# Designs tried in a protein design run: designed miniproteins, single chains. Part 30

Each design is a single chain, and the fold is of that chain. pLDDT is the mean over its residues in the fold that is shown.

## One batch from the design tools (miniprotein)

Design m1082
Fold by ESMFold2-Fast:
Structure m1082 (fold): chain A 56 residues (1-56)
Amino acid sequence: DAEVRAQAEAAAASIRAETPDPAEAAAALERAAAADTHPVARAVFEAEAARLRAEA
């Protein structure tokens, strides 16, 4: 769902903006993915967390 993906991307961007430490931001995104029931949103959060882990 394009709407779910857009909302998940916005939420991930908010977490990144509010959490300056990339490792802490990745952990927060991993928690968001675990708590979310929608597979598209989980995939977005997991992808962003993995990207931050690679950059950290």
Scores: mean pLDDT 80

Design m1083
Fold by ESMFold2-Fast:
Structure m1083 (fold): chain A 66 residues (1-66)
Amino acid sequence: GELEEIFKKYKDEDGLISKEEFIKVLMEKFGLSKMEALKIFNKYDKDGDGKLTEEEFIKALKEVEK
């Protein structure tokens, strides 16, 4: 789907999306502020590693689209 294609475009070499790329996607593609993007990132970054898996990323974007 569209969300999976966005993930493929922005994922790093280990198959995860960094905090910086996630914030960039939410600001540039979805029109969120940096503060709003950070709140969503922190909600879905359960491991505290500064990266999101594909599943966490898709869940976060579905929250933004609703």
Scores: mean pLDDT 79

Design m1084
Fold by ESMFold2-Fast:
Formats: sequence, C-alpha cells, structure tokens
Structure m1084 (fold): chain A 116 residues (1-116)
Amino acid sequence: MQPPLRGARPGTPEQQEAARRLADLVSEAAKKIPGVKSVRTVADAVIDPETGEERVGIGLTVELDEKYKTPEQKEKIANELVKAARDAAREAGLEVVSETVTIDGNTITIGLSARL
C-alpha cells in the first residue's frame, strides 16, 4: 500500500512469492500473541537502486486490545511481534537485515527488511 522507493525496481515473481509467504507466516504468528485484536500485513520485493541488492520488505500493523494500554504492555507486545516476524523470516529462508518498530496509541507498526 505504500508506493515503491524512488528508483527501486519491483522484485522478480520468485521474490514476490517469497514476500507473500513471509506475510502469511508473520500474520499467523502475530494473531497468536495475547493482546492482539487485529493484524494487517503488507509485503513487497524490491531491488535496491544503490546496491542492486534484492530485498523483501514487510509491514505489519497490529491493533491492540484496549486492555493492553500501558506503555510497558505495548512494548512487551511489540517485542513479541518483532520476534515473531524474525522467526517467520527465518522459516521462509530469509535473512533479516533491518527492523523498525513504531507504537502509536493502540497501534503497533513493524517494518522488516530481509534478504533471500
């Protein structure tokens, strides 16, 4: 749902399939975490314009149950989501190169970049 990075090229069909598989695995793992009310995943495969390196990106957006409203509870769930995303990437045969975490109200957003 986000536009591709300026100068990035779409990945190959094989890379797009890897991205889809990663999104499915992350979604399944995330929904099992206590306090997760809803899960939305997007995944894409791109070629880095600067390095020519092939990358699989995933965005995970999670809405928390209103019971889990303290900063400590949200941070704990965010850490569990990051672990689930990393474990899913390894299961998909991908190496995680970077991850970002944003907590905004009752929403946690995780961005993960991985290599085939």
Scores: mean pLDDT 76

Design m1085
Fold by ESMFold2-Fast:
Structure m1085 (fold): chain A 81 residues (1-81)
Amino acid sequence: MLEEKIKKLEEEIKKNPEDAKLWAELAAVYLQAGKLEEALEYAEKALALDPENKEALAVLAQVYYAMGKEEEARELAEKAL
């Protein structure tokens, strides 16, 4: 299930590499898989393309919380509202 979603998102990103929404969705899937480093990388890519992307901000907040960066996580979670 998650692997199939990753494959579809990777194919869509190859066609539209500047679509912040696709990068944010990829980051969310990797977060669900427990792969924090990949989730961080893809969320940062989405935010580089669209700094206000709520999904990417929410993913980044959860990654930072999981890494023990609670203050940074709270700030990002507030922006994701």
Scores: mean pLDDT 83

Design m1086
Fold by ESMFold2-Fast:
Structure m1086 (fold): chain A 108 residues (1-108)
Amino acid sequence: MEAEEKKEKEEKAEKLIERARKLREDIVRQTDGGGGEAIQAELAALRAEGVTDEQMLADAEAVGERARKKAEEYGLDEEGMEAVEAVNEANKYLALGDLAAAKAAAEK
């Protein structure tokens, strides 16, 4: 087995997932303010490079857990926690490429 090649492929996959995660963080801001075409293009590019919907969804869920813990740490009230959950739901839809559902979730 070429251990270096395997490690490089795993690192490339992790880097692509990291790009997807940062893109979803940007989406939260843009679904509140409008836009989404650049986001759809980047998601399509990530899928073309072999990032699976399952990997994107799993990463979105991990990001959501961290965001929820940070919100609790900051002492957000119930309305603030509901906003965090709406954002987490939007990120899951964005990971699946459903921009319309993501926008609807972010607005609720």
Scores: mean pLDDT 64

Design m1087
Fold by ESMFold2-Fast:
Structure m1087 (fold): chain A 67 residues (1-67)
Amino acid sequence: MIEKPDEEESLKLGKELTEKAKEYVKQGNLSKAASLTTSAALILNASGLSEKALELIKEVEEEEKKV
């Protein structure tokens, strides 16, 4: 049985990390952006929010395409 953190708190943290990742993409720091995106995905997956993790990963990938 998995004990999950609060889903709302995890979603907030995941979004904050994703926003920072997008800023690093805009700065050309793709390595830092990838690290933050991975952290956001892990937090959301741990909370059972795998679909939200996938959505946020796609948002960062869209920003990478604009660099």
Scores: mean pLDDT 77

Design m1088
Fold by ESMFold2-Fast:
Structure m1088 (fold): chain A 89 residues (1-89)
Amino acid sequence: TKELLLEIIALLLEAIGLELEAERILERAEGEALELAKKALELAKEALEEARKALKALDEGDLEKAKELMKKARELLEEARKLLKKARA
C-alpha cells in the first residue's frame, strides 16, 4: 500500500513537471512544435487527473481501480514525453 502511494506521488510530480515543460516550450514554439507542445500539455493534464483519481481510489481501499488508473496515467505520460521530445528537436 505504501509503495503504491509513493508510485502515485511520483506520477503526480511527473505530470506537473511535463505540464511546466510543455508551457515553457509553448512560449517560443511555432508551427509543428507548437502543435506537439499543445498536445503534450493536454496529455500531461489528463495524466494528472488519472493520477489524482488513483490516489482517491487508493485512499478508498480500491487497489484494483488504483492500479488501473495508474496504468492510464503512465501511458498518457509516456505519450506526452514522446511529443515533447519531438517538439524540442
Scores: mean pLDDT 88

Design m1089
Fold by ESMFold2-Fast:
Structure m1089 (fold): chain A 58 residues (1-58)
Amino acid sequence: MEDEKAEKLLKEAEKLREQGNYDAAISLYVEAMKVGSPELQEKARKLALEILEERDAA
């Protein structure tokens, strides 16, 4: 599986999340969901939902 590609997308999304760029972070999580293993797809989905909640708090 291309887990290393999905992990790289997740790391980039986390950088954008820390910068407060939630829309761009969500886009990268969506890309990770299309590339990664089922485990990484579920992880990306949960992280994207967390971003939506943090956007409301930020």
Scores: mean pLDDT 76

Design m1090
Fold by ESMFold2-Fast:
Structure m1090 (fold): chain A 61 residues (1-61)
Amino acid sequence: GLLLRLLAHDLGVSEEELRKFLEENRDLSPEELAKLIEEKFGVKLSPKQAAEALAAYRASQ
């Protein structure tokens, strides 16, 4: 979807790599996922943005 494509671009990864990352981390809270994204990719997301990314991933699987 558009949201995951745009987020992947912002993180500097492929959409496929982002989807794999979200699958591996699907059980994290939005707060924990946002923090992990900042640590791994250097991009700060709000918990709301992290929750929206997980929801978009779940809806596409």
Scores: mean pLDDT 83

Design m1091
Fold by ESMFold2-Fast:
Structure m1091 (fold): chain A 72 residues (1-72)
Amino acid sequence: EEIEKLREEILRLIGEILRIIGDIIELEKKLKEAEGEEKEKLEKELKELEERLKELRERLDELSEKLDKLFK
């Protein structure tokens, strides 16, 4: 059941993406109130989460394309 495995992986990735988006929103709120060294640390963490989000979105697109090909 290739389709079922792909669906499960897609749902897992969507869940992970939503979690990271939530973390990014939280960090953005903290950044508005932070200053000095704390602000720089939070900016670095935000960059790392944005990079992770980009990787997961690319993976999701890849799996979605694979799923589409199975239905065509």
Scores: mean pLDDT 82

Design m1092
Fold by ESMFold2-Fast:
Structure m1092 (fold): chain A 60 residues (1-60)
Amino acid sequence: MEKLEDELAKLMQELAEQGKLSTDDGQRASLAYIEKYEETGNHEEAVKAALEELRKLGVL
């Protein structure tokens, strides 16, 4: 899959498999995506919110 959401999902999956992303941190990133998408209706902003959460958690 080539879409931004697919790239985010793939990144998070790989980080989790490498032990770099805990279940809790992954849930927080997913929540950031969902909340931003519900607020803006914009997938790009939602992906940015999830990436920002991962950066804030020190995963990225």
Scores: mean pLDDT 78

Design m1093
Fold by ESMFold2-Fast:
Structure m1093 (fold): chain A 68 residues (1-68)
Amino acid sequence: DELFSRYDYNGDGKVDARGFVTDALRSLGLSPSDEEIDELVKKFDKNGDGYLDRSEFEDFLKWLQEQS
């Protein structure tokens, strides 16, 4: 999983939510608007800190698989 490795390369278990969501959607051939990205970040970033932790990663990835 190249996308996961690129975003968790330092092993801290957190990534920039907006950047990760944007690149993940683009990897599926989607062209998300800023508003669409904001809605997805809002759904998965439960703490509102702008980062996805390990649990939020897995939730987003499972959701992403269902979109394919």
Scores: mean pLDDT 72

Design m1094
Fold by ESMFold2-Fast:
Structure m1094 (fold): chain A 89 residues (1-89)
Amino acid sequence: EAEEEELIARIDELAARAEKALEEAEKALEEGDLEAAREAVLEAEEELGLLGIERALARRLGLKRAAEHGDKKIDELQAKIRELKKKLE
């Protein structure tokens, strides 16, 4: 199913970008750069927002595998973002 595989690939790309931003946030925290860490968390949240749009499209098109894949990636990324935000408090 070309359309479903295309959406899964887009979800994976957006998840990878969010994960990279979260890695940058952790590095900035280790270096004591709280401003850089907050900026990287915001970048991860932006990518997560775009992933949410792709997940919503998958649901609208009835593409269950893509929608479930998106839900899982969103849950994983939201958990990591919450942990990093706690460290920034």
Scores: mean pLDDT 87

Design m1095
Fold by ESMFold2-Fast:
Structure m1095 (fold): chain A 97 residues (1-97)
Amino acid sequence: SAREAGLRGAEAAGRAARAGALRGDGAGFAAAGVAGAGGGAAALIAARQAGAEAGEEAGELAERLGREAAEEAPTEEGREAGRLAAEAARAGREGAR
């Protein structure tokens, strides 16, 4: 359940980051940034509760969704938001700051 909760959290965070990036406005940019931080947090929590492998899975999912958001975003702000989300997820996954 902890592993599944971590993956669900990472997926929700990734989808929120993508939705924010695709909006192309200030509110969308802010939402994507918060979602990216949430993805990183989900990875760390998954690692703590279900072990390092679960953290890696959650972090990889959140990072991938953030990168996809950056690639699909039609605006520069949206692309930057997606990149920020991916980096936050990656930092959480690696256990680095």
Scores: mean pLDDT 69

Design m1096
Fold by ESMFold2-Fast:
Structure m1096 (fold): chain A 60 residues (1-60)
Amino acid sequence: LVELGRKLILEGIGHILRGIGLKIEAERTGDEEKLKKGEEEIEVGRKLLEVGEKIYEEGK
């Protein structure tokens, strides 16, 4: 459980960072598709972090 929680947390962080990068790029270029994709990546990462943290805490 602890190992699974860690993997989900790391994956979540990766999605959030990618989403932030896409939103910054979209703001600079006016690319609405990248803005939407960035928002989706952040939301996915946020959910993965929440699930991963719960699994990690349960495994302690």
Scores: mean pLDDT 81

Design m1097
Fold by ESMFold2-Fast:
Structure m1097 (fold): chain A 77 residues (1-77)
Amino acid sequence: SRIEELKEKILKSEKLSEFEKEEFLKLLKEIEKIEDEKKKEEYLKKLEEALENPEKAMEKLIEIEIELSLERIKEWL
């Protein structure tokens, strides 16, 4: 599955610290909960793009976390 592929990519990354890997894995788990397959794939793509830019990886991760949190808040309204 796409999620398992990204999990392996995170774990095998020599560019991320252990802390950064844990944060990406937590985000991946949150994205996995998205029921809309198109939205899920959009967030998976954003996460993969963040992994490919290690200098901005944490900055991009935080941006994705904020976007996902806002989507969930709107769902509760």
Scores: mean pLDDT 80

Design m1098
Fold by ESMFold2-Fast:
Structure m1098 (fold): chain A 67 residues (1-67)
Amino acid sequence: MSPVQQLVKEKEIEELAEKLGISKETAEKIMEIPREELLSMSPSELAERLGISQATASRILEYYRSL
């Protein structure tokens, strides 16, 4: 990955983390999951995969389902 592409990705991760109230590490993991797979997951499955609470996972899924 070029330095410019890496920097843009980092900024997108930071903005997503702030918007969803999650860590940058969690935001990066979300961006790595294909949207179709993400939308098929339950809040419990997403929480387990990302190491977050079910409440946070539910909020993330609602956000992506609204897009």
Scores: mean pLDDT 77

Design m1099
Fold by ESMFold2-Fast:
Structure m1099 (fold): chain A 63 residues (1-63)
Amino acid sequence: SSRQQLARQAAELAMKGNSYEDKGDYKKAAELYDEASRLAEQSGSLEAAKILRKKSEEMRKKS
């Protein structure tokens, strides 16, 4: 289903965001977590979207 595809894309972007966070690229990590949050919302994964949005905000505070 389209929701499963969106959820998978959100997870892939979140993993990419985590990779940039580990490298100290907080600006890029924030962008990736923000995009992942939007896709998670579109997939109906509201709790995951909320967590990813908080991660994006945290990354912005560090950059």
Scores: mean pLDDT 88

Design m1100
Fold by ESMFold2-Fast:
Structure m1100 (fold): chain A 74 residues (1-74)
Amino acid sequence: SGVEKIEALLQEMAKLVDEGEDLEAVEARYREEVREFAKTQSIEDLEATVKELEERNQYPLAVEVLREVIEEKK
């Protein structure tokens, strides 16, 4: 699911921070990775993922990027 992919990307980014990568650089990379994933998904799948994440109050940065890609696909 889209939620599982967002969670997997977040775990990868958290590991990079733990390994000493700059937080700003890791956030920029996370935004780019979420955007690239979102481009491969349909608008319907992206809207479903955003709804689930918002209902859980999780990953606001990912929600922001997903919403941006939804608007770009319209």
Scores: mean pLDDT 81

Design m1101
Fold by ESMFold2-Fast:
Structure m1101 (fold): chain A 92 residues (1-92)
Amino acid sequence: SVIDLIRLLKDPDEETRKEAAEALKKIGDERAVKTLIELLKHENEYVRYNAAFALGEIGDERAKEALKKVAEDESEKKEVREAAKEALEKIA
């Protein structure tokens, strides 16, 4: 369910994106943020990318350390590192 909500955050329809963001917040910011931080370590790079993106959209400061680690990880995919950097800028 969280992964599906992350996908909807990238939907071309603005109302769909808003509903997905509100659903993620309604799961309980702590639960959603914790789950998304765990997904930053997922084997699938697409899932890691979307987790970083969603953490940026939620804007919760608790994600900063995990996102910084991803952004500075030279073994990570460039696109995932860039998503983490953008997320950090949105939270700051």
Scores: mean pLDDT 78

Design m1103
Fold by ESMFold2-Fast:
Structure m1103 (fold): chain A 61 residues (1-61)
Amino acid sequence: SDEELERLLLRELQTMAELEQLGVGPINPSNAAFREFMKTLAKLYEEDRQKALELYLERRG
């Protein structure tokens, strides 16, 4: 459901934010790309929640 998808997104955003606060850098280029994507999603979620959920779903599928 959209609610479950949103909970997953928020959990991943929180985890990424915690890692950034701790100064933990990306492990490899794929991880770096994922972190950049999540940072973009975090900003988009504040501006357009529905669009952020759509992009998150596309990334997973």
Scores: mean pLDDT 79

Design m1104
Fold by ESMFold2-Fast:
Structure m1104 (fold): chain A 80 residues (1-80)
Amino acid sequence: MSLEALIEAARFALLAIKAAEPEVTREDLLSAADTILTHARAQGMSEEDLRKAREELERAIEEILKTPVEELRAEVAAAS
């Protein structure tokens, strides 16, 4: 998987989690991001790419937390 594909897929997964469970916290989303990155490491992604992915996912989490749940749900529906 490319770095860009990982970031896109992970961002969507985090967004979908928050859309489905609005009570999910920043800590929960960061934990989910860490789980995704652990899987990517196991699949052979470089430590440099993992660090870049972590930085981008932290930014994505901030965007998700600031976005109304209805907009997150609309994005999930559009991607499904």
Scores: mean pLDDT 84

Design m1105
Fold by ESMFold2-Fast:
Structure m1105 (fold): chain A 60 residues (1-60)
Amino acid sequence: AVTVTLSFDSIEKAIAVALQVLGDIPTASVKLSGTTLTITTPNTPAALAYLETLKAEASS
């Protein structure tokens, strides 16, 4: 499993991204703490590429 922690500027954005991840990767698990989202996915090339895309979006 791979775990990524992302921080957002609002709790609404963090919730939206959490729902997006669960919709795209139903086997993923998410933990929300304020505006910080921790995502755990299977260690597959597709899941790793998806997480890298989310990290890039979160840092933009």
Scores: mean pLDDT 78

Design m1106
Fold by ESMFold2-Fast:
Structure m1106 (fold): chain A 60 residues (1-60)
Amino acid sequence: SKEETIEFFKEVAEKYGLPEEAERLVQEIENAKDDKELTRILFVGLARIAEKWIEEKLKE
């Protein structure tokens, strides 16, 4: 469901220190029209969080 996906991303973003990415993804999830779009957001969102986390680590 949308609610479960939102909760999942909030937890992941909090764990990796990327709350702004969670906020952006929540907006995308709320606007998802069907399960296919929700699945796309899930995969793309996880990749985006991973990319941002790696970029921040490389700056250290």
Scores: mean pLDDT 77

Design m1107
Fold by ESMFold2-Fast:
Structure m1107 (fold): chain A 63 residues (1-63)
Amino acid sequence: GSRYRATVIGDRPMMLEDGTLIKKGETLTLSDVVVEEDGTLTATDENGRRVLGDAADVELTPL
């Protein structure tokens, strides 16, 4: 699937399924990005871990 560089730009972190937080100014590579109607962002990181966040707090750049 398409890959994205995700940068957290808001004050709310993204969370990995293991409870790791990706905080403002940090980046990760995402695939399988889905933005739900409520603004919830779900994706898979480069290690196959599920990611949860808010689309309003994340900038996505296509790779």
Scores: mean pLDDT 85

Design m1108
Fold by ESMFold2-Fast:
Structure m1108 (fold): chain A 55 residues (1-55)
Amino acid sequence: AEAQAQALIAEARKAFAAGDYQRALDLANQANRLVPNPEALGLSAEAFKALAEKA
C-alpha cells in the first residue's frame, strides 16, 4: 500500500508539472485513499486550486 501510494504521488507530481491538474488531483486522491499522507493532501489542494482558477 505504501509503495503504491508513493508511485501514485510520483505520477501526480509529473501530471502537475505537465499542467494536467485533473490527472494530478485524481492520482493524489487515490494515493491518499490508500495511505493518508500530507504530501498527497497538499498536492490535491494545489491541483484543485489550479483547476478552479482555470474554470
Scores: mean pLDDT 78

Design m1109
Fold by ESMFold2-Fast:
Structure m1109 (fold): chain A 84 residues (1-84)
Amino acid sequence: AEAALEEGEARIRAQLSERVSDEVAERAAELAREAMRAKLAGDLETAARLYLEAAVLTAEALGLDVAAVRAEAEAVLAKSVAAL
């Protein structure tokens, strides 16, 4: 499980480093890994918060509309939690 989370983090970091700085890619991948870990532990509230932080950080680095990305991410996460 931990090895799979580390592999996932490495993949996300590699993909992001093509578009954003290595520092931002590393931080976003770390947040995504922590979110996946929280989700696997059943802590959906912590997972949702960490996914949102990763999405906002990535959006800022890419010059996207952070407010729009935040609103979409929050709506998707709320719907996903309600479906459980």
Scores: mean pLDDT 74

Design m1110
Fold by ESMFold2-Fast:
Structure m1110 (fold): chain A 80 residues (1-80)
Amino acid sequence: DLDEIAEKLLELLDEGIKKSNPGQQKAFENYRDMVDQAKTLDEEQRQKALIQTIRNLKAFAESMGMEELAKKAEELLEEM
């Protein structure tokens, strides 16, 4: 269920925001916007948008040393 994946992704983004500085928070807020905009897409395009957002989150978390967040993002990708 893409709605369940989107909810889990938003929870991970909120976790990232709470653990980050103002510059990092802006990146997580941009990812939240991507999740919200994906709701206007058909199912296949929404799935692709969510996969890309999770991949972006994982890469960003890894680059910032947020290893637990990166692992959770990878686990979410495995559910898709």
Scores: mean pLDDT 85

Design m1111
Fold by ESMFold2-Fast:
Structure m1111 (fold): chain A 84 residues (1-84)
Amino acid sequence: EKEKLIEEAKKKFEEGKKLFEEAAEGMGNSTLSPEEAKKLLEESIKKYEEAIELLKKAEAPEEEIKKVEKELEEVKELLKRTVP
């Protein structure tokens, strides 16, 4: 069922976004260590990758898939700031 896959993908995307926002905020206000931020960002990446996979299985519009892929690249860029 395509609609259920899209709904599941949206849920995974929202979960990933919350983790990304938490890591970004914690890094910006110094309430998270680099190691704690890295863990949240790695979890966010996993959620975004799951969302992309579900959208591809649902044959969702390319624009929807690209939106999640763009957000994933932003998370990966922030993750690079937690490592040398």
Scores: mean pLDDT 82

Design m1112
Fold by ESMFold2-Fast:
Structure m1112 (fold): chain A 60 residues (1-60)
Amino acid sequence: MTEEQKELAKEVAELLYELLKKEGVKPDYERILENALEYAKEKGLETMKKLLEELKEALK
């Protein structure tokens, strides 16, 4: 996995964590990060960029 994929996975994990916190439960950040890294490995850089953009819009 490239450094770009790792950085995108971390950003996705951070935004997912914040989104879930707004729903009133505290998620496990380590678990979210693990899942984001696995998703980045399977789906690739382009899919992760789209997901990141969608999450940024959801948090506006």
Scores: mean pLDDT 78

Design m1113
Fold by ESMFold2-Fast:
Structure m1113 (fold): chain A 99 residues (1-99)
Amino acid sequence: EPFRKGAAALDAGNPEEAVKYFEEALKRYGKDNPVLLLMLGIAYLKLGEPEKAYEYFKKAVESDPTLAPAYRILAEAYEKLGKTEEAERYRQMADDLEA
């Protein structure tokens, strides 16, 4: 099953293989699946493709606005880029969802 194979590839430290399997899963289970979008974002971050990762995280929170892990990852990413205002906003959203 492509989702399970993608998750196993991430765990094994192979984000290139993970992207391939998660894209296959997205085609099978629907392009707006928030968990698949989140996992694709994580895989692209591990590949060193942060711009693609951010787009997938944005799509994930658009599909499921209650997906706290995606907001937390976005907050950390924007903070590392020096975008403190965006980072703080996403951090507040994640904290509110986990309260």
Scores: mean pLDDT 78

Design m1114
Fold by ESMFold2-Fast:
Structure m1114 (fold): chain A 74 residues (1-74)
Amino acid sequence: ADPEEIDAEVELSLELIRAAITLNDIEQGKATKEELKNDYERLKKALERARQLGDTVTAKALEDYIKKIEEALK
C-alpha cells in the first residue's frame, strides 16, 4: 500500500464526516452562507481526489453532499 494513497483515503473519510456535520447544520438552520461556501470548495477538491483514486463510493457520497450544499446556497 502506498502511504500517500492511505493518507488521501483518511482525508476523504474526514471530509465525509465534515460533510455530514454540515448537512446536519443546514437541516437545523445553523449553517452560515460563508461556512457553506468554504465547505463547497473543500468538498469539490475532495471529490476530484476521490475520482483520481478510483474511489467511486466516496465520490458518489461527496457528489450528493455537494448537491445539497449547492441547494442550500441558493
Scores: mean pLDDT 82

Design m1115
Fold by ESMFold2-Fast:
Structure m1115 (fold): chain A 55 residues (1-55)
Amino acid sequence: SAALRALAERLGISVAQAVAAGRAVLSGDEVTIRAAMHDTGLTREQLEELAALLR
């Protein structure tokens, strides 16, 4: 939680956006992942960092 909050702040997104983006990666659904990339402006690698903190 603290690590997720710190990364969200560093990436310029809210904690809620960070959780949603990380869950999109964990879903394994490419359409959902690409939607999250578009909505946040983050790269796939940045979304994968968020997903790693939710594991």
Scores: mean pLDDT 83

Design m1116
Fold by ESMFold2-Fast:
Structure m1116 (fold): chain A 73 residues (1-73)
Amino acid sequence: AAAVEPLIKALKHESPEVRAAAAYALGSLATKQNAEEVAVALKEAGKDEDLSVQKAAQGALLKLGPEAIAKLS
């Protein structure tokens, strides 16, 4: 199983650089079993005040694919 739980926690880090890195990593490490949880966390990160974090979250959602994105409606 992919270790996504620490990365989901890192999306709440005080540093925008850490939050952006966590979002990118989640896009690469998410599995079908945790894609919904990861997609919800990335959707929230897409509303971040920092533009780099917003872009990283959007890129990660694209990497998760259409099935995960569909759960965000």
Scores: mean pLDDT 75

Design m1117
Fold by ESMFold2-Fast:
Structure m1117 (fold): chain A 60 residues (1-60)
Amino acid sequence: KEEDKEKIRKLMEEAGVSPEEIEKYLQDLDEAYEQGEDNYKKKVASIRAILAKKREEKKL
């Protein structure tokens, strides 16, 4: 879903992920979506959880 991609892109940018790595994650999401919506949602949730933890660790 494109809205989810935009949100993940923003989270990665805030976490300081490089543009090339962001594109790679978005590609992985597209591939997961082609394998099924459920797989896509799991991938999105996993990435969000990792990025949220990174942001929390640097929040101070």
Scores: mean pLDDT 72

Design m1118
Fold by ESMFold2-Fast:
Structure m1118 (fold): chain A 73 residues (1-73)
Amino acid sequence: MLEKEIEKLREEAKKLFEEMVENHDDVEKQRELWERFVKVQGELVRLQKEAGLPAGEAPPAAVSPKEKNLLQK
């Protein structure tokens, strides 16, 4: 059950991240997408932990919406 939701969230996070990369030209859109991405990642982490998985991938807090660390490079 949780595995399915985790996979769905992973895919949504990937889509959001891809949009962030494509909208890297627009800092405003990038920030908005990043916030959504962080939200999805946060839920992903919680679900993974609930499923008994260790600290998984996707560190949402590691990236700052400051202006330099918006996208992983």
Scores: mean pLDDT 68

